Designed miniproteins, single chains, continued (2). Designs and how they scored, part 70

Each design is a single chain, and the fold is of that chain. pLDDT is the mean over its residues in the fold that is shown.

## One batch from the design tools (miniprotein)

Design m6421
Fold by ESMFold2-Fast:
Structure m6421 (fold): chain A 100 residues (1-100)
Amino acid sequence: TPQLRADLERVLAEIETLPELDILSMFHPNIAPLVARELARDPELLEAFAEKLAKYHSVETLKQILENLKKYVPKELYDRFKELVLKHASPEQKAELEKI
């Protein structure tokens, strides 16, 4: 929806300073499929989200996000998001996230 897109753009602007609990709430099972579908409509927004999550949030938070997406989002979209996160992740984060 246009409102969800606007909400995601606002979150992206603040993602560097958002608490990890607030980030995890966006990828809660009830919300994650809606968020993932909206991000999938815009490849630039999807990559920007993946990049900022990898740069500014812990491996524990990234792992929880990817585990939720793997369970509740179509495989093709999950694989694409995971690839983008790994592209921007540190070597240590990448080693842990590749186990998912």
Scores: mean pLDDT 81

Design m6422
Fold by ESMFold2-Fast:
Structure m6422 (fold): chain A 72 residues (1-72)
Amino acid sequence: ASLPVQVLKAMEAANNYLQQRQYSSAVMIYLQLLKEYPENEAIRNQAQKVANKLRLLGQEDLAKTIEQAINR
């Protein structure tokens, strides 16, 4: 099943924030998506990819914040 348009737009906005090095803003978007859709595997998988990217960029605390939200 495809994700809702609002979720896809939120993910696009988060990706734009990552490209601008506005990491906290990107993280806040994924925390909200995980809160609204806690059982959605596509959102959890995308959040994990973002956490992995943040860790590679040296943003360990932000990566852990997303991973904790996924594992709730």
Scores: mean pLDDT 87

Design m6423
Fold by ESMFold2-Fast:
Structure m6423 (fold): chain A 96 residues (1-96)
Amino acid sequence: ASKSYSATLNEGEVKTFTFEVPKEAKEATVSVTATARGATVQVLVEGSETTAGGTVNDGETVTLTVTVKEPGATATVQAAALTGKADVDIDVSFSE
């Protein structure tokens, strides 16, 4: 299973994407791949068990992994444009 999000962020703008991990899974690993274009973007991924953050420079891709132990738990990805206007693509995949 996968989800994809895209956003255009003005400098200093923050966007949050919320998604559910499969309810039937006892434990799930969530992999988030973020690609930034135009400026540097800070990405924060929050799962129910772990949190991961990374800086994505213009034209780069970063993959962050968090663990969710409770079935049906929500996880969030927050993206913030640090140095200017940026386009960000976020791909979320689940280990089921």
Scores: mean pLDDT 80

Design m6424
Fold by ESMFold2-Fast:
Structure m6424 (fold): chain A 63 residues (1-63)
Amino acid sequence: SEEERKRLEEEIKALVEKAKQLEEQLKKALADPSTSQDKIQELQAKIQKLKEQINKLNFQISS
């Protein structure tokens, strides 16, 4: 339905913005030599999980 599609599109937009914020945090973390490898890996894992969610929702809209 059009209503369901709109809700999914809004959810995707929210996840994309969250992913961008985490990617900016990762860039700053990578630029800081005092940042732990654990923190870098945590940020990378969170970004990857969000990208996977976004891809799944995009597939659902296309189907």
Scores: mean pLDDT 86

Design m6425
Fold by ESMFold2-Fast:
Structure m6425 (fold): chain A 61 residues (1-61)
Amino acid sequence: DPAARDAQNVEIVKGSNRAIDALEKGNEEEAEKIVQELADRFGLTEEQRQQILESLKFAAK
């Protein structure tokens, strides 16, 4: 269902923005918790979770 996919994408974008904000403030633990909650909620693998964290760390430099 495209509507369900779009809703999921919105939540992922919101979570990613919050994680970037936390990383910019030096709160790496908070960013990791945000990404872990997204991974748990949307059934992401541990590998995907780690890739997202790495990408967000580069974005927050």
Scores: mean pLDDT 78

Design m6426
Fold by ESMFold2-Fast:
Structure m6426 (fold): chain A 98 residues (1-98)
Amino acid sequence: SKEEILKKLEKMVELLNEAGLASEDVMIRFMLMVMASELYLIKRMIEKGKISNEELLEELDGIEDQLNYVLSRSENPEVRKLIEEVIALINEIKELLK
């Protein structure tokens, strides 16, 4: 449902902000802040009915690629755990869009 997708996006923003606070790498922190901003804009577009399911899937794929890059760069176990939780939420949203 739309409400379930919006709740998952909100949780993803919270987890990305937490990962940013846990990270000592300035570049990782910047990337996580940008991704949180992207998710906030996506959430607003869904609320206004201004994004298709196909466009949402493309945006989520782009964010997942960025998150995998963060995992390849970070050895911080707290950051890694939080990023893996965000990727799991992306996959849950993708299943809801089928």
Scores: mean pLDDT 89

Design m6427
Fold by ESMFold2-Fast:
Structure m6427 (fold): chain A 84 residues (1-84)
Amino acid sequence: HMSEEELIEEAVKLAKEVKVDYETLAQRLHEDYGITALSLPRDLTDPEDIRALAEKLADANGLPSVREALRIIVDALKKIKEEE
């Protein structure tokens, strides 16, 4: 039910709360989800950078949609928050 805009907003919020960098997120995406990280602008507090990340991750990893990539990003950020 959550829209792409709502998922981007949640990802930005979580990244700000955890103060996580892209390298930490990229490592978690690879280790827990098998998703290959890409070289991207790494401002996780910018909604445009989160969207660009999701689009490239979906394309590179054969995910069914940008929404699915965003959902995985949000889940990874939630796991990082639980470990702080």
Scores: mean pLDDT 74

Design m6428
Fold by ESMFold2-Fast:
Structure m6428 (fold): chain A 87 residues (1-87)
Amino acid sequence: SRMVELERQLAALMATLSPEKQAAALALDTEFTREVYEVLQNETDPEVRKEKLEELARRLAAELRALGLDELADVVTQLYREKIRAI
């Protein structure tokens, strides 16, 4: 599936990063996952939930680009688009 392909691309890109860049990307992913969990727990309107998740994904991509991780940001954007479509 496209999602499996994107997960593999994400893992491959992460493996090419320096330990410092890897740690920074993982820290951003941890915070993003926490905020996604809060939206899923607290937001009952499916349309508003989707909008909030899309905003979180855009912010994550922007933060990754600010770290110079543009390829990682591109894969994350595509992966999250597929995950949000499944909701």
Scores: mean pLDDT 85

Design m6429
Fold by ESMFold2-Fast:
Structure m6429 (fold): chain A 72 residues (1-72)
Amino acid sequence: MRSAFARAAAELAIAAGYDEEAVERALLRAHLSNPDGDLETFGEAARRELIERLGMSEEEARRILEEARKRA
């Protein structure tokens, strides 16, 4: 993962109590789904992976990704 967005999202999810390896794997999957995508494309893929892989609620994933985007 190359972006400050991905790093901020990982840090926020880990701080919320999610497993570090699971978070990093979910965000890596999001990146690999469209490695040439913009921040919005990555954010949508990351939202899906966090919900599907970590059991994160739609609302929690949205809050984490909105905060992470401010740091990107």
Scores: mean pLDDT 80

Design m6430
Fold by ESMFold2-Fast:
Structure m6430 (fold): chain A 110 residues (1-110)
Amino acid sequence: KREEIEKLAEEAKKLIEELIEFLRKEAEENPEYKEVYEKIIELYEEIKKTIDELLEGKISVKEAQEKLQELRDKLIELMEKLPKEVAEEVAKKTHEIEDLIQEMIDLAES
């Protein structure tokens, strides 16, 4: 059970790191959106931190869910400022990350 949760956490963090790398490249190529991309990267770093805090037992499942929902709301607001094609790719990758985190939570609660 714990090994399964740790595996899902590592998969989620890997996808987050890939998304951060993608956003850093987009920020370099499209400097007019640089501040928006940097803010989105900061939110994904906070998502990674929340995953680690949950794994370490520093926060409850409920606290993790509340933090992740707050971060998601901020992400949606920032994504409205991005070009449509970039926003669509970010949304797709975010959905994959959210699915992995939900599996972690489901296993932790079972």
Scores: mean pLDDT 84

Design m6431
Fold by ESMFold2-Fast:
Structure m6431 (fold): chain A 80 residues (1-80)
Amino acid sequence: KFDEVLKILEKAREEARKLGHEKASEILDQMIEWLKKNRDKLTDEEIVELAIIGAEKVRELTGMQELADKFIEELKKILE
C-alpha cells in the first residue's frame, strides 16, 4: 500500500505545483521524502494515516481545501 500512498501524494504535489501553490508542493515533497525514509519503521496503515494527517495540515496551512479533500478521500479508500 506504500506505493499507492506515494502515487497519490506525488499527484497532489504535481497538481499543487500546476496551480501555482509552490509552498504546498514543497510541504508535500517533504512529506513524501519523510515517508520514504521511515518506510521500514511504519506499517501500511500507519503510512496511510500519517499521509492523511499531513494532507489535512497542508489544507489548514495553505487554504487548498478542494485539492486536499480530493486526495484525503483517495488516501482513506486505500484503508478499505
Scores: mean pLDDT 76

Design m6432
Fold by ESMFold2-Fast:
Structure m6432 (fold): chain A 57 residues (1-57)
Amino acid sequence: LTPEQIDEMTVEELSKLPGVNRAVAEQMLAYTEEDIDKVADPRAKAILESRIKLKEK
């Protein structure tokens, strides 16, 4: 998956990613850039970072 595709994903689609469950996907959609360090799952953290960076453009 590319960062572009991740930014367009819903909770259901995010939860299908390796290492991401529904609860993590919901947190990713709710978290702001400053909350990213609170994400325990490294895969979810990387995806969230990619989404935030993509939204800057």
Scores: mean pLDDT 61

Design m6433
Fold by ESMFold2-Fast:
Structure m6433 (fold): chain A 79 residues (1-79)
Amino acid sequence: DRLKEVEEFLERIEKEMEEIVNSDASIEEKKRKLEELIARIEEAKRQGRIPPEYLPRVDDIIERSRKRLEEREKKLLEE
C-alpha cells in the first residue's frame, strides 16, 4: 500500500511537471509553478515521505523539467 502511494505520488508530480512545461503560460509563470511544485517535493523529502530508493527518480524528474524549461526559454529569446 505505501509503495503504491509513493508510485501514485510520483506519477502525479510527473504529470504536473508535463502540464506546466506544455501550458500556454509565460516562461516566468511556468518557472514560478515549477518552483512551487519542487518546494512541495522538497517538503515531502524533509518529512521522510519519500523512501531513499526513490530519491534518484525524483531528482531526475526535477532535472528533466528544469532543462526543458531552459530549452524553451532559449527558443523564445529568438523571437
Scores: mean pLDDT 78

Design m6434
Fold by ESMFold2-Fast:
Structure m6434 (fold): chain A 104 residues (1-104)
Amino acid sequence: SMEKLEKLEEMMKEISKLLSELIRAVEEGDVEKANEILDEMINKIKEMAEYTNVPKEYTDEIIKRIRELAERLIKSEDLLEQVGLVIEMVGLLTELELKAKKLL
């Protein structure tokens, strides 16, 4: 239980770092890098969900919503819209983390 929680927290820190790197790539206008980081972040989310036994249907819905928000973020030139999209993505990651913690 405690070892699994520590691993979950480590995986969530990696996902958060990738989100920060995605935001930086968007700010720099590097669309190619932003898409590469998004795919890496999605893969880390899948790994975390599999490790914590989150149901595939739940994980797939969260991934779909994160991808839609991230695609809008990459195309956005409005700072306030970008902030709102990041807040929504953080909210989805928080919901997924809480779901994972309940299954440990």
Scores: mean pLDDT 89

Design m6435
Fold by ESMFold2-Fast:
Structure m6435 (fold): chain A 91 residues (1-91)
Amino acid sequence: NLSPEVRKQYLENTKGALASVDEEEEMLKRIRELAKEQQELMSKTTNPDSQERLANVLTLLRRAELSGSKGAAEILMKEAERRIEQVRKEV
């Protein structure tokens, strides 16, 4: 087990140098980017069907974030991206 001071040092180094973030942190950044695109599209559409599809995208992104598997998270993120592109073509 790492001491609290050593753990704090790792967190500070990670915050100061983004180049040292791991694949899990990169996945979380991609999820945040997809959530931002979803929010932007939600503000641009008044179509109830498109709004429901965008609400489902948030559910997929939450499942990806909570998944215990990198492979499962990537599948959910690709499905979210596909649905965002579908709505983007309709606005």
Scores: mean pLDDT 73

Design m6436
Fold by ESMFold2-Fast:
Structure m6436 (fold): chain A 96 residues (1-96)
Amino acid sequence: MTPEQLEKFREASRLAREGRPLEEVLDLLIEAGLSRAERAALLLGQLVRNGEVPDEVLEELERRAPEIRTEEELEALLLEALERVDPELAERIRAA
């Protein structure tokens, strides 16, 4: 991640915490050129903070996280989790 991408990630994270629609936050992450894994991580993290992620999904993430070896595996795990919570948002990440 470049210093410019890190700054945009921080800005997007702040806007998400301030209650901006996650679709708008995703558009900012796409414009900043962040990876699908980075986009999914920020958005899923915000849904966790909002109390919108079921305990069973969090338990699955905690169980599978130690087995992740590649960025591609991380992307798949995060998008699978996001699709269970917000399938439209997950599809928007995949399409971009």
Scores: mean pLDDT 82

Design m6437
Fold by ESMFold2-Fast:
Structure m6437 (fold): chain A 91 residues (1-91)
Amino acid sequence: MITTEPVKKSTAKAGETVTATVTFTYKAEADAVLTVKVVLVSVKDGKVEVDIDTKEGKAGETITGTATASLSVDGGSVVYSAGQGIVTPAK
């Protein structure tokens, strides 16, 4: 199963830090791995920051993954953020 959040747009001033946090929860019907990914892109600075959180859970458990990325802008910029959660069978 794949779950995505809508792309979010923020405007940042010179020297400002933009932080994006994405949290996904999954109730495991079988042993599973939840991978949560967040991406930040600064258009003017050309900077990209990515964070990935991977959590294992057993059948019947609620798995919660949280990814947090932070990006500092050198000049005023538009920053885009996107989040994704992916569930795979446990290894």
Scores: mean pLDDT 77

Design m6438
Fold by ESMFold2-Fast:
Structure m6438 (fold): chain A 80 residues (1-80)
Amino acid sequence: SAEVEALKAQLEAQAQQRYQDYLAQNPNLSESERVAFEVALTLELAMRKWFIEQMAKLGLDPAQMDDDAVQGKLLAEAVK
């Protein structure tokens, strides 16, 4: 849906901004520390996109993905 795609685009833009902010706040960051942050950010982004897609498939509001109860329910289903 258009809403799902818009939310994914927002998450990508937010991830890019978080990366730039992190670099600006940590100018002495080592290459390994930077790579570790990039990997963590990429995995978090992939997981949040997956949550949005699963919420949409279940007929839930994708904007509610940050609700801890909703996230817990989705994670419980994913690990069964």
Scores: mean pLDDT 75

Design m6439
Fold by ESMFold2-Fast:
Structure m6439 (fold): chain A 70 residues (1-70)
Amino acid sequence: MEHAVRDVELLLDAAGLPEELRKEAISIVKNAKNLTDEQIDEEAQRLLEKGVPEDVVNAIRIIVKKIRKK
């Protein structure tokens, strides 16, 4: 769990995202176990609307779904 959050933080830092978007993305990862696949897709769409690159959003979706799987 700690490693997944750290990996996402590094990914977001490399993408050069504003602090507010980084906090939002990290919050989604931390809440992954409580989200349905549909809710994950809704959060991904919100990040896209706020200007997060599609490849970064897809990476976050993959990480979140892996956490949710177990």
Scores: mean pLDDT 76

Design m6440
Fold by ESMFold2-Fast:
Structure m6440 (fold): chain A 115 residues (1-115)
Amino acid sequence: MTLDELLAEIEERFRAAGADPDLIGFVVAMLRYLAEALRKEGKTEEEIIEFLKEVSDRVLAAWREARAAGLTPEQIADRVADVLIEYARKHLSPELAEDVEAAIRAGRAHLKRRY
């Protein structure tokens, strides 16, 4: 499986679950940023793919829980972003985690402007 094949599968899973296209676009973009950061850390493509599978499952679970709880689209975006930030902080060096966290925060702010 290539990264592009995995990201296409993730996009389809979120779409099938009923997620908003703008939220899906945000998630896919942030997963690409995480993949690039993991490559800079020296991770193999196999390790990157397994990591992104795990983080996408956690993001989808958080999205479902937030939606079931009746959260607003903006609050759902915050919950999804928080999961992505947590994974970046746990798995990347502090410098790369800070860079990815900044990208996630910028993407989240852009997403909220659409709501």
Scores: mean pLDDT 86

Design m6441
Fold by ESMFold2-Fast:
Structure m6441 (fold): chain A 82 residues (1-82)
Amino acid sequence: MKKRELKIRAEAELLMAAMSPTNTEKKIKEVKEELKKEAEKNLSKEELEEFEKYLERLIEESKEIARALEESLERRRKEAAQ
């Protein structure tokens, strides 16, 4: 698997993890570990370093998405409260 393919996979899997209804943080961690292991098998040292930087950025974005969704759901619950 080439670096470009790993980046596409990382984007897809981290987005799915962020959209998870439960255990979002655990799912993001699991995806990170799997992608890192796959990258270590398939990428050069230089490509691995670049991919790890990209992966950390995607993880930050995924955590922000998950937090925004959780905040939105909590706000809606409070507004709908009797």
Scores: mean pLDDT 76

Design m6442
Fold by ESMFold2-Fast:
Structure m6442 (fold): chain A 99 residues (1-99)
Amino acid sequence: MFSEEEIEEAIIRAMQLYQHLKTEMPVAYEETLKRLFPSLPKEEQEINLIMSMVLTHLGFPLPQSEEEFQEILSKVDKSLLQKIRKKIEEILKSGKIPE
């Protein structure tokens, strides 16, 4: 469905947006985490927010609720979701946002 290059570009763009929101708009960032993922611990909220941004860059709709996010996840290939999640976790662990 998506090329390796499309996936990498989507992850880079999502990580850049995540960093911008977290540093420049911290109140809006925290409100978005609580609105979309109120039941999850903070680390999981952040990973799922980045996942939603990657999927939006790949052409999926931007979720407005936890229910919409779960519906989007149900339509995406499980191996692709695992690959995206692993890459996000690696980037967060490294502390280096790709350019």
Scores: mean pLDDT 80

Design m6443
Fold by ESMFold2-Fast:
Structure m6443 (fold): chain A 67 residues (1-67)
Amino acid sequence: SSLVDTLLAIIEAQPTRAGMFTMARYFLEQLDGETAEALYRAIRRRLGHRFSAEELAELEAIVAGKR
């Protein structure tokens, strides 16, 4: 969705990897389950190489809590 693409762009625009993770976590916590799932899939697909396995697992846990 256009919202997911906009949020993904904001995450990618963060100057540090720590900032990217903080923004990704913040957005996933604020979104409804369906939109959070879509954003998490987009993060994993397009930005997964920018995050550690532990960071991706933490983001997945936020989304799983909304299922």
Scores: mean pLDDT 86

Design m6444
Fold by ESMFold2-Fast:
Formats: C-alpha cells, structure tokens, sequence
Structure m6444 (fold): chain A 70 residues (1-70)
C-alpha cells in the first residue's frame, strides 16, 4: 500500500542521516535491478535484512519502489 511504501521511505531517509552503509546498499540494489543481476539482488536483499535491520516485507517494498522508478 502507499502508506507502507511511505513508512519504508521514511525509515530509509532517517537511516540515511546516520548510516551511509544503508544508502550504499540501496544504491547497489538499484544498480543490480537495472542490470538484471538476480544473484546480486538476492545477496543485497539479505544484506539489507542483516545489516540494515529491514524485514522481508520492507525489502520487497524497497524493490517494488525501485522498479516503479526505473
């Protein structure tokens, strides 16, 4: 839903102010999606969950947001 996308986007924005690693992971994920690199996408999904503290649902929403912008 739009509200869930907005909550995830806000979480990313708040983390971006204090955690450059999360910004880099999302940028790498965007590049991997654009290049259709499925293996790299799966690796970065796992890293966002383990290093970024995102849930499976939040990671899926991030990917959906990225794909909608491309």
Amino acid sequence: SEKEKEEVSKKIEELSETDLSTVKLIAELEEAIENNDEKKVEELKQRLKEEGGFSDKEVDLIIKIIKERL
Scores: mean pLDDT 78

Design m6445
Fold by ESMFold2-Fast:
Structure m6445 (fold): chain A 85 residues (1-85)
Amino acid sequence: MLSEEEQRAFAERVLELIERFLRGEISKDEFIERFEAVLREMVARWPEAREHFERLIAFLRSLSEEEFRALAEALAESLREWLAE
């Protein structure tokens, strides 16, 4: 199980990746590759989440660029709000 500090650290890393994508610094495919690496580190600490993370990655790969961008904007806002708590 991840500690709150570990969850916060991973959330900050994910938010950075989302913001880099939204700025056009990385592509959708580059984002997914880097995000999958972050999720692999989380699975090492929280193995029960493996199937959920694999399904999440498959879902993200299935989205169009426009759908992925809309989701990324929504997730960035949610993560900023959670991290501000």
Scores: mean pLDDT 81

Design m6446
Fold by ESMFold2-Fast:
Structure m6446 (fold): chain A 89 residues (1-89)
Amino acid sequence: SLEEKIKALEERIAQLEPAAAKGDLKAQLLIAQAYKELGKLYEEQGDEEKAKEYYSKALAILKSIEKDVPENLKEEVQKNIEELEEKLK
């Protein structure tokens, strides 16, 4: 169900926050992914305000870590940034 998916993503973010706050790059990437997924779920439900809120949160994290990601992840991170910027137009 939608409610179960949202709750699972919110719980994932809460569990990853302490590691992300300490600079764990993997935790920060997973939180950004979870925010992007929350944005998509709210967009599908017609909640454009909530969708933009979560897309903005995902974008902020990805922009903050862009220069610190390993070379093999740079293309994926840049693609996600471009996709999120398009969503926020």
Scores: mean pLDDT 89

Design m6447
Fold by ESMFold2-Fast:
Structure m6447 (fold): chain A 91 residues (1-91)
Amino acid sequence: SEAEELVRRILRLTAEALLLRLEEPRMQELAAEIEALLERLGDPAALERLRATLEAVVAELAPEAERLRETMEPEEAQRLLAERIAERLLA
């Protein structure tokens, strides 16, 4: 479904953003794209719940992402983080 595709894209971009330092130019691009994808979900209540859950999961995973950034290849780290976000968001 479109909603499933949007969620999958949001998870991938969020994982990428977690692996970047806040000062990187790519961070602004990722934040804008994630926000645009969130807005496409349509239901304001569901959207706010998804934002709140995503923000909480990101905060929880930020220390892990910092460690993965130093010890793992970027593609592998992004895949692992996307899976961790999906587990918490979709369970």
Scores: mean pLDDT 74

Design m6448
Fold by ESMFold2-Fast:
Structure m6448 (fold): chain A 85 residues (1-85)
Amino acid sequence: SEEEKKLLELLKELVDRIRRALLEHPDDAATVRAIAEEERQRAAEKLGLSVEEFEKKVQELAEKNPEIAEALKEYETLLRAGEAL
């Protein structure tokens, strides 16, 4: 669907931006977390959703769309990597 395509695009963009933040700030967990939070808010805003609503929608669509499931797994992995810094 159009909604799934838009959400997948935004989720992939979010993953790319967090990955870039980790590469540019490898020893600065606070900066990586701040960038991740800002990008999360930006992605949600593009869909007219709160961050909580965006994350819930990603989880729901990941159940039926394997590309969204893969992007979500990568997103969660990068967030854990940032928290482990």
Scores: mean pLDDT 82

Design m6449
Fold by ESMFold2-Fast:
Structure m6449 (fold): chain A 60 residues (1-60)
Amino acid sequence: RRELIDRAFELEREGVRAESQGDYESALSHLERAEELLREAGFEPGDTTRERMARLRAKI
């Protein structure tokens, strides 16, 4: 569980970095994987993460 949560946060950071570099497809991919890991760990993604993903999908 802890390892899944740690990896999810790392992927969220990578997603934010990719978005800042204009790589929206990679950013979305990282955030989708982070969401999946959080669900596997028994947590649901926050509103901020869902809003960011929706914004990224609109740019692709």
Scores: mean pLDDT 75

Design m6450
Fold by ESMFold2-Fast:
Structure m6450 (fold): chain A 106 residues (1-106)
Amino acid sequence: MLTLPASEIALEAAKILRESGLSAQQVRDALLKLGVDPEVAESIQRILESDDLEEAGESVRRIAKTLGISTQQAAAIMVGDLYLAAQELGNDEAAKRLEELNLRAS
């Protein structure tokens, strides 16, 4: 099983949503509806609006700081939240791909 760094997990999650035709705004709104912390939702939106590995890493670090957890735990929680957001938006393909990514993020 491949172990992925937190920044690479974040970038892969952004790629899944982008390839599935979901906008950063739609995903952010779904996360807020699901009760995700507004600062966490904003950091996730920044990851989705960029394909830059460094920006993804910085945003995961911000999530980790906001939640008081490790960057690896933050990446896993982010993928889980994005999975729920994809389901809320009715995008089954994005949800399936995010579930598979979450198993590698754990």
Scores: mean pLDDT 81

Design m6451
Fold by ESMFold2-Fast:
Structure m6451 (fold): chain A 88 residues (1-88)
Amino acid sequence: MKKALEEGKKFGIRLAELPLEEQQAEIERLAEEVHKKLAEGKITEEEAKAFTAAAIGAYTLKLEGKDVEKYSAEELAERGRELTQKAR
């Protein structure tokens, strides 16, 4: 679980630093990698969800100009979940 959160944070930060045209390709590449790891039993569904939440949180705050490195991966995942809930 902690590893999934930390990897999500790193991915979100990296994604925000890429040119907009490269962001789509990286999202698609990651989706394929996550599906492959789930199919191989290397990660659980809960780890995949934790990774996604942390990545959304990190990506969004980085785009807002926040110092994302100062946030814990758990805090970023909470932000990602909050954003998903507000979309309802």
Scores: mean pLDDT 78

Design m6452
Fold by ESMFold2-Fast:
Structure m6452 (fold): chain A 77 residues (1-77)
Amino acid sequence: SDAFLAALQQLGQMAQIALASGVDPETVERLVREALNAIRAGDRARARAALDELVSLVSPEDQPRARALAEQALAAI
């Protein structure tokens, strides 16, 4: 669906922000994968948990942008 493709783009942008913040690439991959699988399953609680963890790991100045992307990705559920 178009909403799912938008969520993929938002998760990609969050991954780029996290990597730029110095977050470990394996941690970014794990959290993006968890969020994506949860979105596909319609599991809002699991998706929010993975996205909240990813947002918490980015630099403080980028957290508002990462949070906005997370809320947009959750809208795909």
Scores: mean pLDDT 88

Design m6453
Fold by ESMFold2-Fast:
Parts: sequence; structure tokens; C-alpha cells
Structure m6453 (fold): chain A 71 residues (1-71)
Amino acid sequence: MPKSDVTIKATNLDTGESHEQVFKDLPMSAEELMAMARASLAEPPEVSARIEVTVTDEDGNVLTLSATLEA
């Protein structure tokens, strides 16, 4: 099963607070994880935030997705 690492960094644009979460060895492909990230970012936000998602696949390929969400 393909394994991928995910780092999600969220910055609240109203408070300036940043939170980073790292998920290692997820049993999902980088493509599946990027599809989930895109779906999550398509929903209307409750707060204004900048989201950065970095996915590293088992072959060392890095994919990044960045979005600024405005409430």
C-alpha cells in the first residue's frame, strides 16, 4: 500500500496564530491526500485562514497546495 507523509500548516489571519500538524506513514497515495485537501478547501471557512498542505509520497516526491480562505 502506498504511504505518504502530510504536513498541514494553518495560520489564522485574524489572530496571527499558526498551527502545524504532521502525519507520517498515512496508508494513502499522494493523489488521494491532495484530493481530500482540495475538497476540504472548497468548503466555506468560518474564519479567515491561510492553509498550506505538503504531501510527500513514498518515492520522495513533494506536492504542495496553498490557499487563502476568507470568511
Scores: mean pLDDT 77

Design m6454
Fold by ESMFold2-Fast:
Structure m6454 (fold): chain A 113 residues (1-113)
Amino acid sequence: MEPIDEKKLKEKLKELKELLKNAEDIDDIIDFILNNTESVSELILLSTFVLDELDVPLTLENLIDLLNLMILSTDDEEKKKLLEKAIEAVKELYEKDPNFLKKLAEKAKELLE
C-alpha cells in the first residue's frame, strides 16, 4: 500500500466523522471520500472508518459493496481505477489477515484521539 500522511488523514477523519453525524444521504459521504482520497491506502482506511461509525459489520463483502457503490457514483475514470485497485488490495489483505479491517478501524480511532 502507498504511504499515508497521518496529519492530513487525521483532518480528513475529523471532517468525515462530523459529516456522518449530519448526513442524511450516503451520497454525501461517498462524495467526501471520492474528493478527499488520492491513494488506495487512504481510500480503504476512510471506507473502513465509515462502516465502523455506521455500525456496519467489518466484513470483506460490506467493504467491497461500499467501494462498488462509489464506482457507480463517479464518472471519473481515474477515481474508478483507484477504487478497482482498492477492491483488489482489500481482497489480498483480507486473505493474509482477516482482522486487518478491525485493525484499520482501531488505527482511525487512535488518529482521532
Scores: mean pLDDT 81

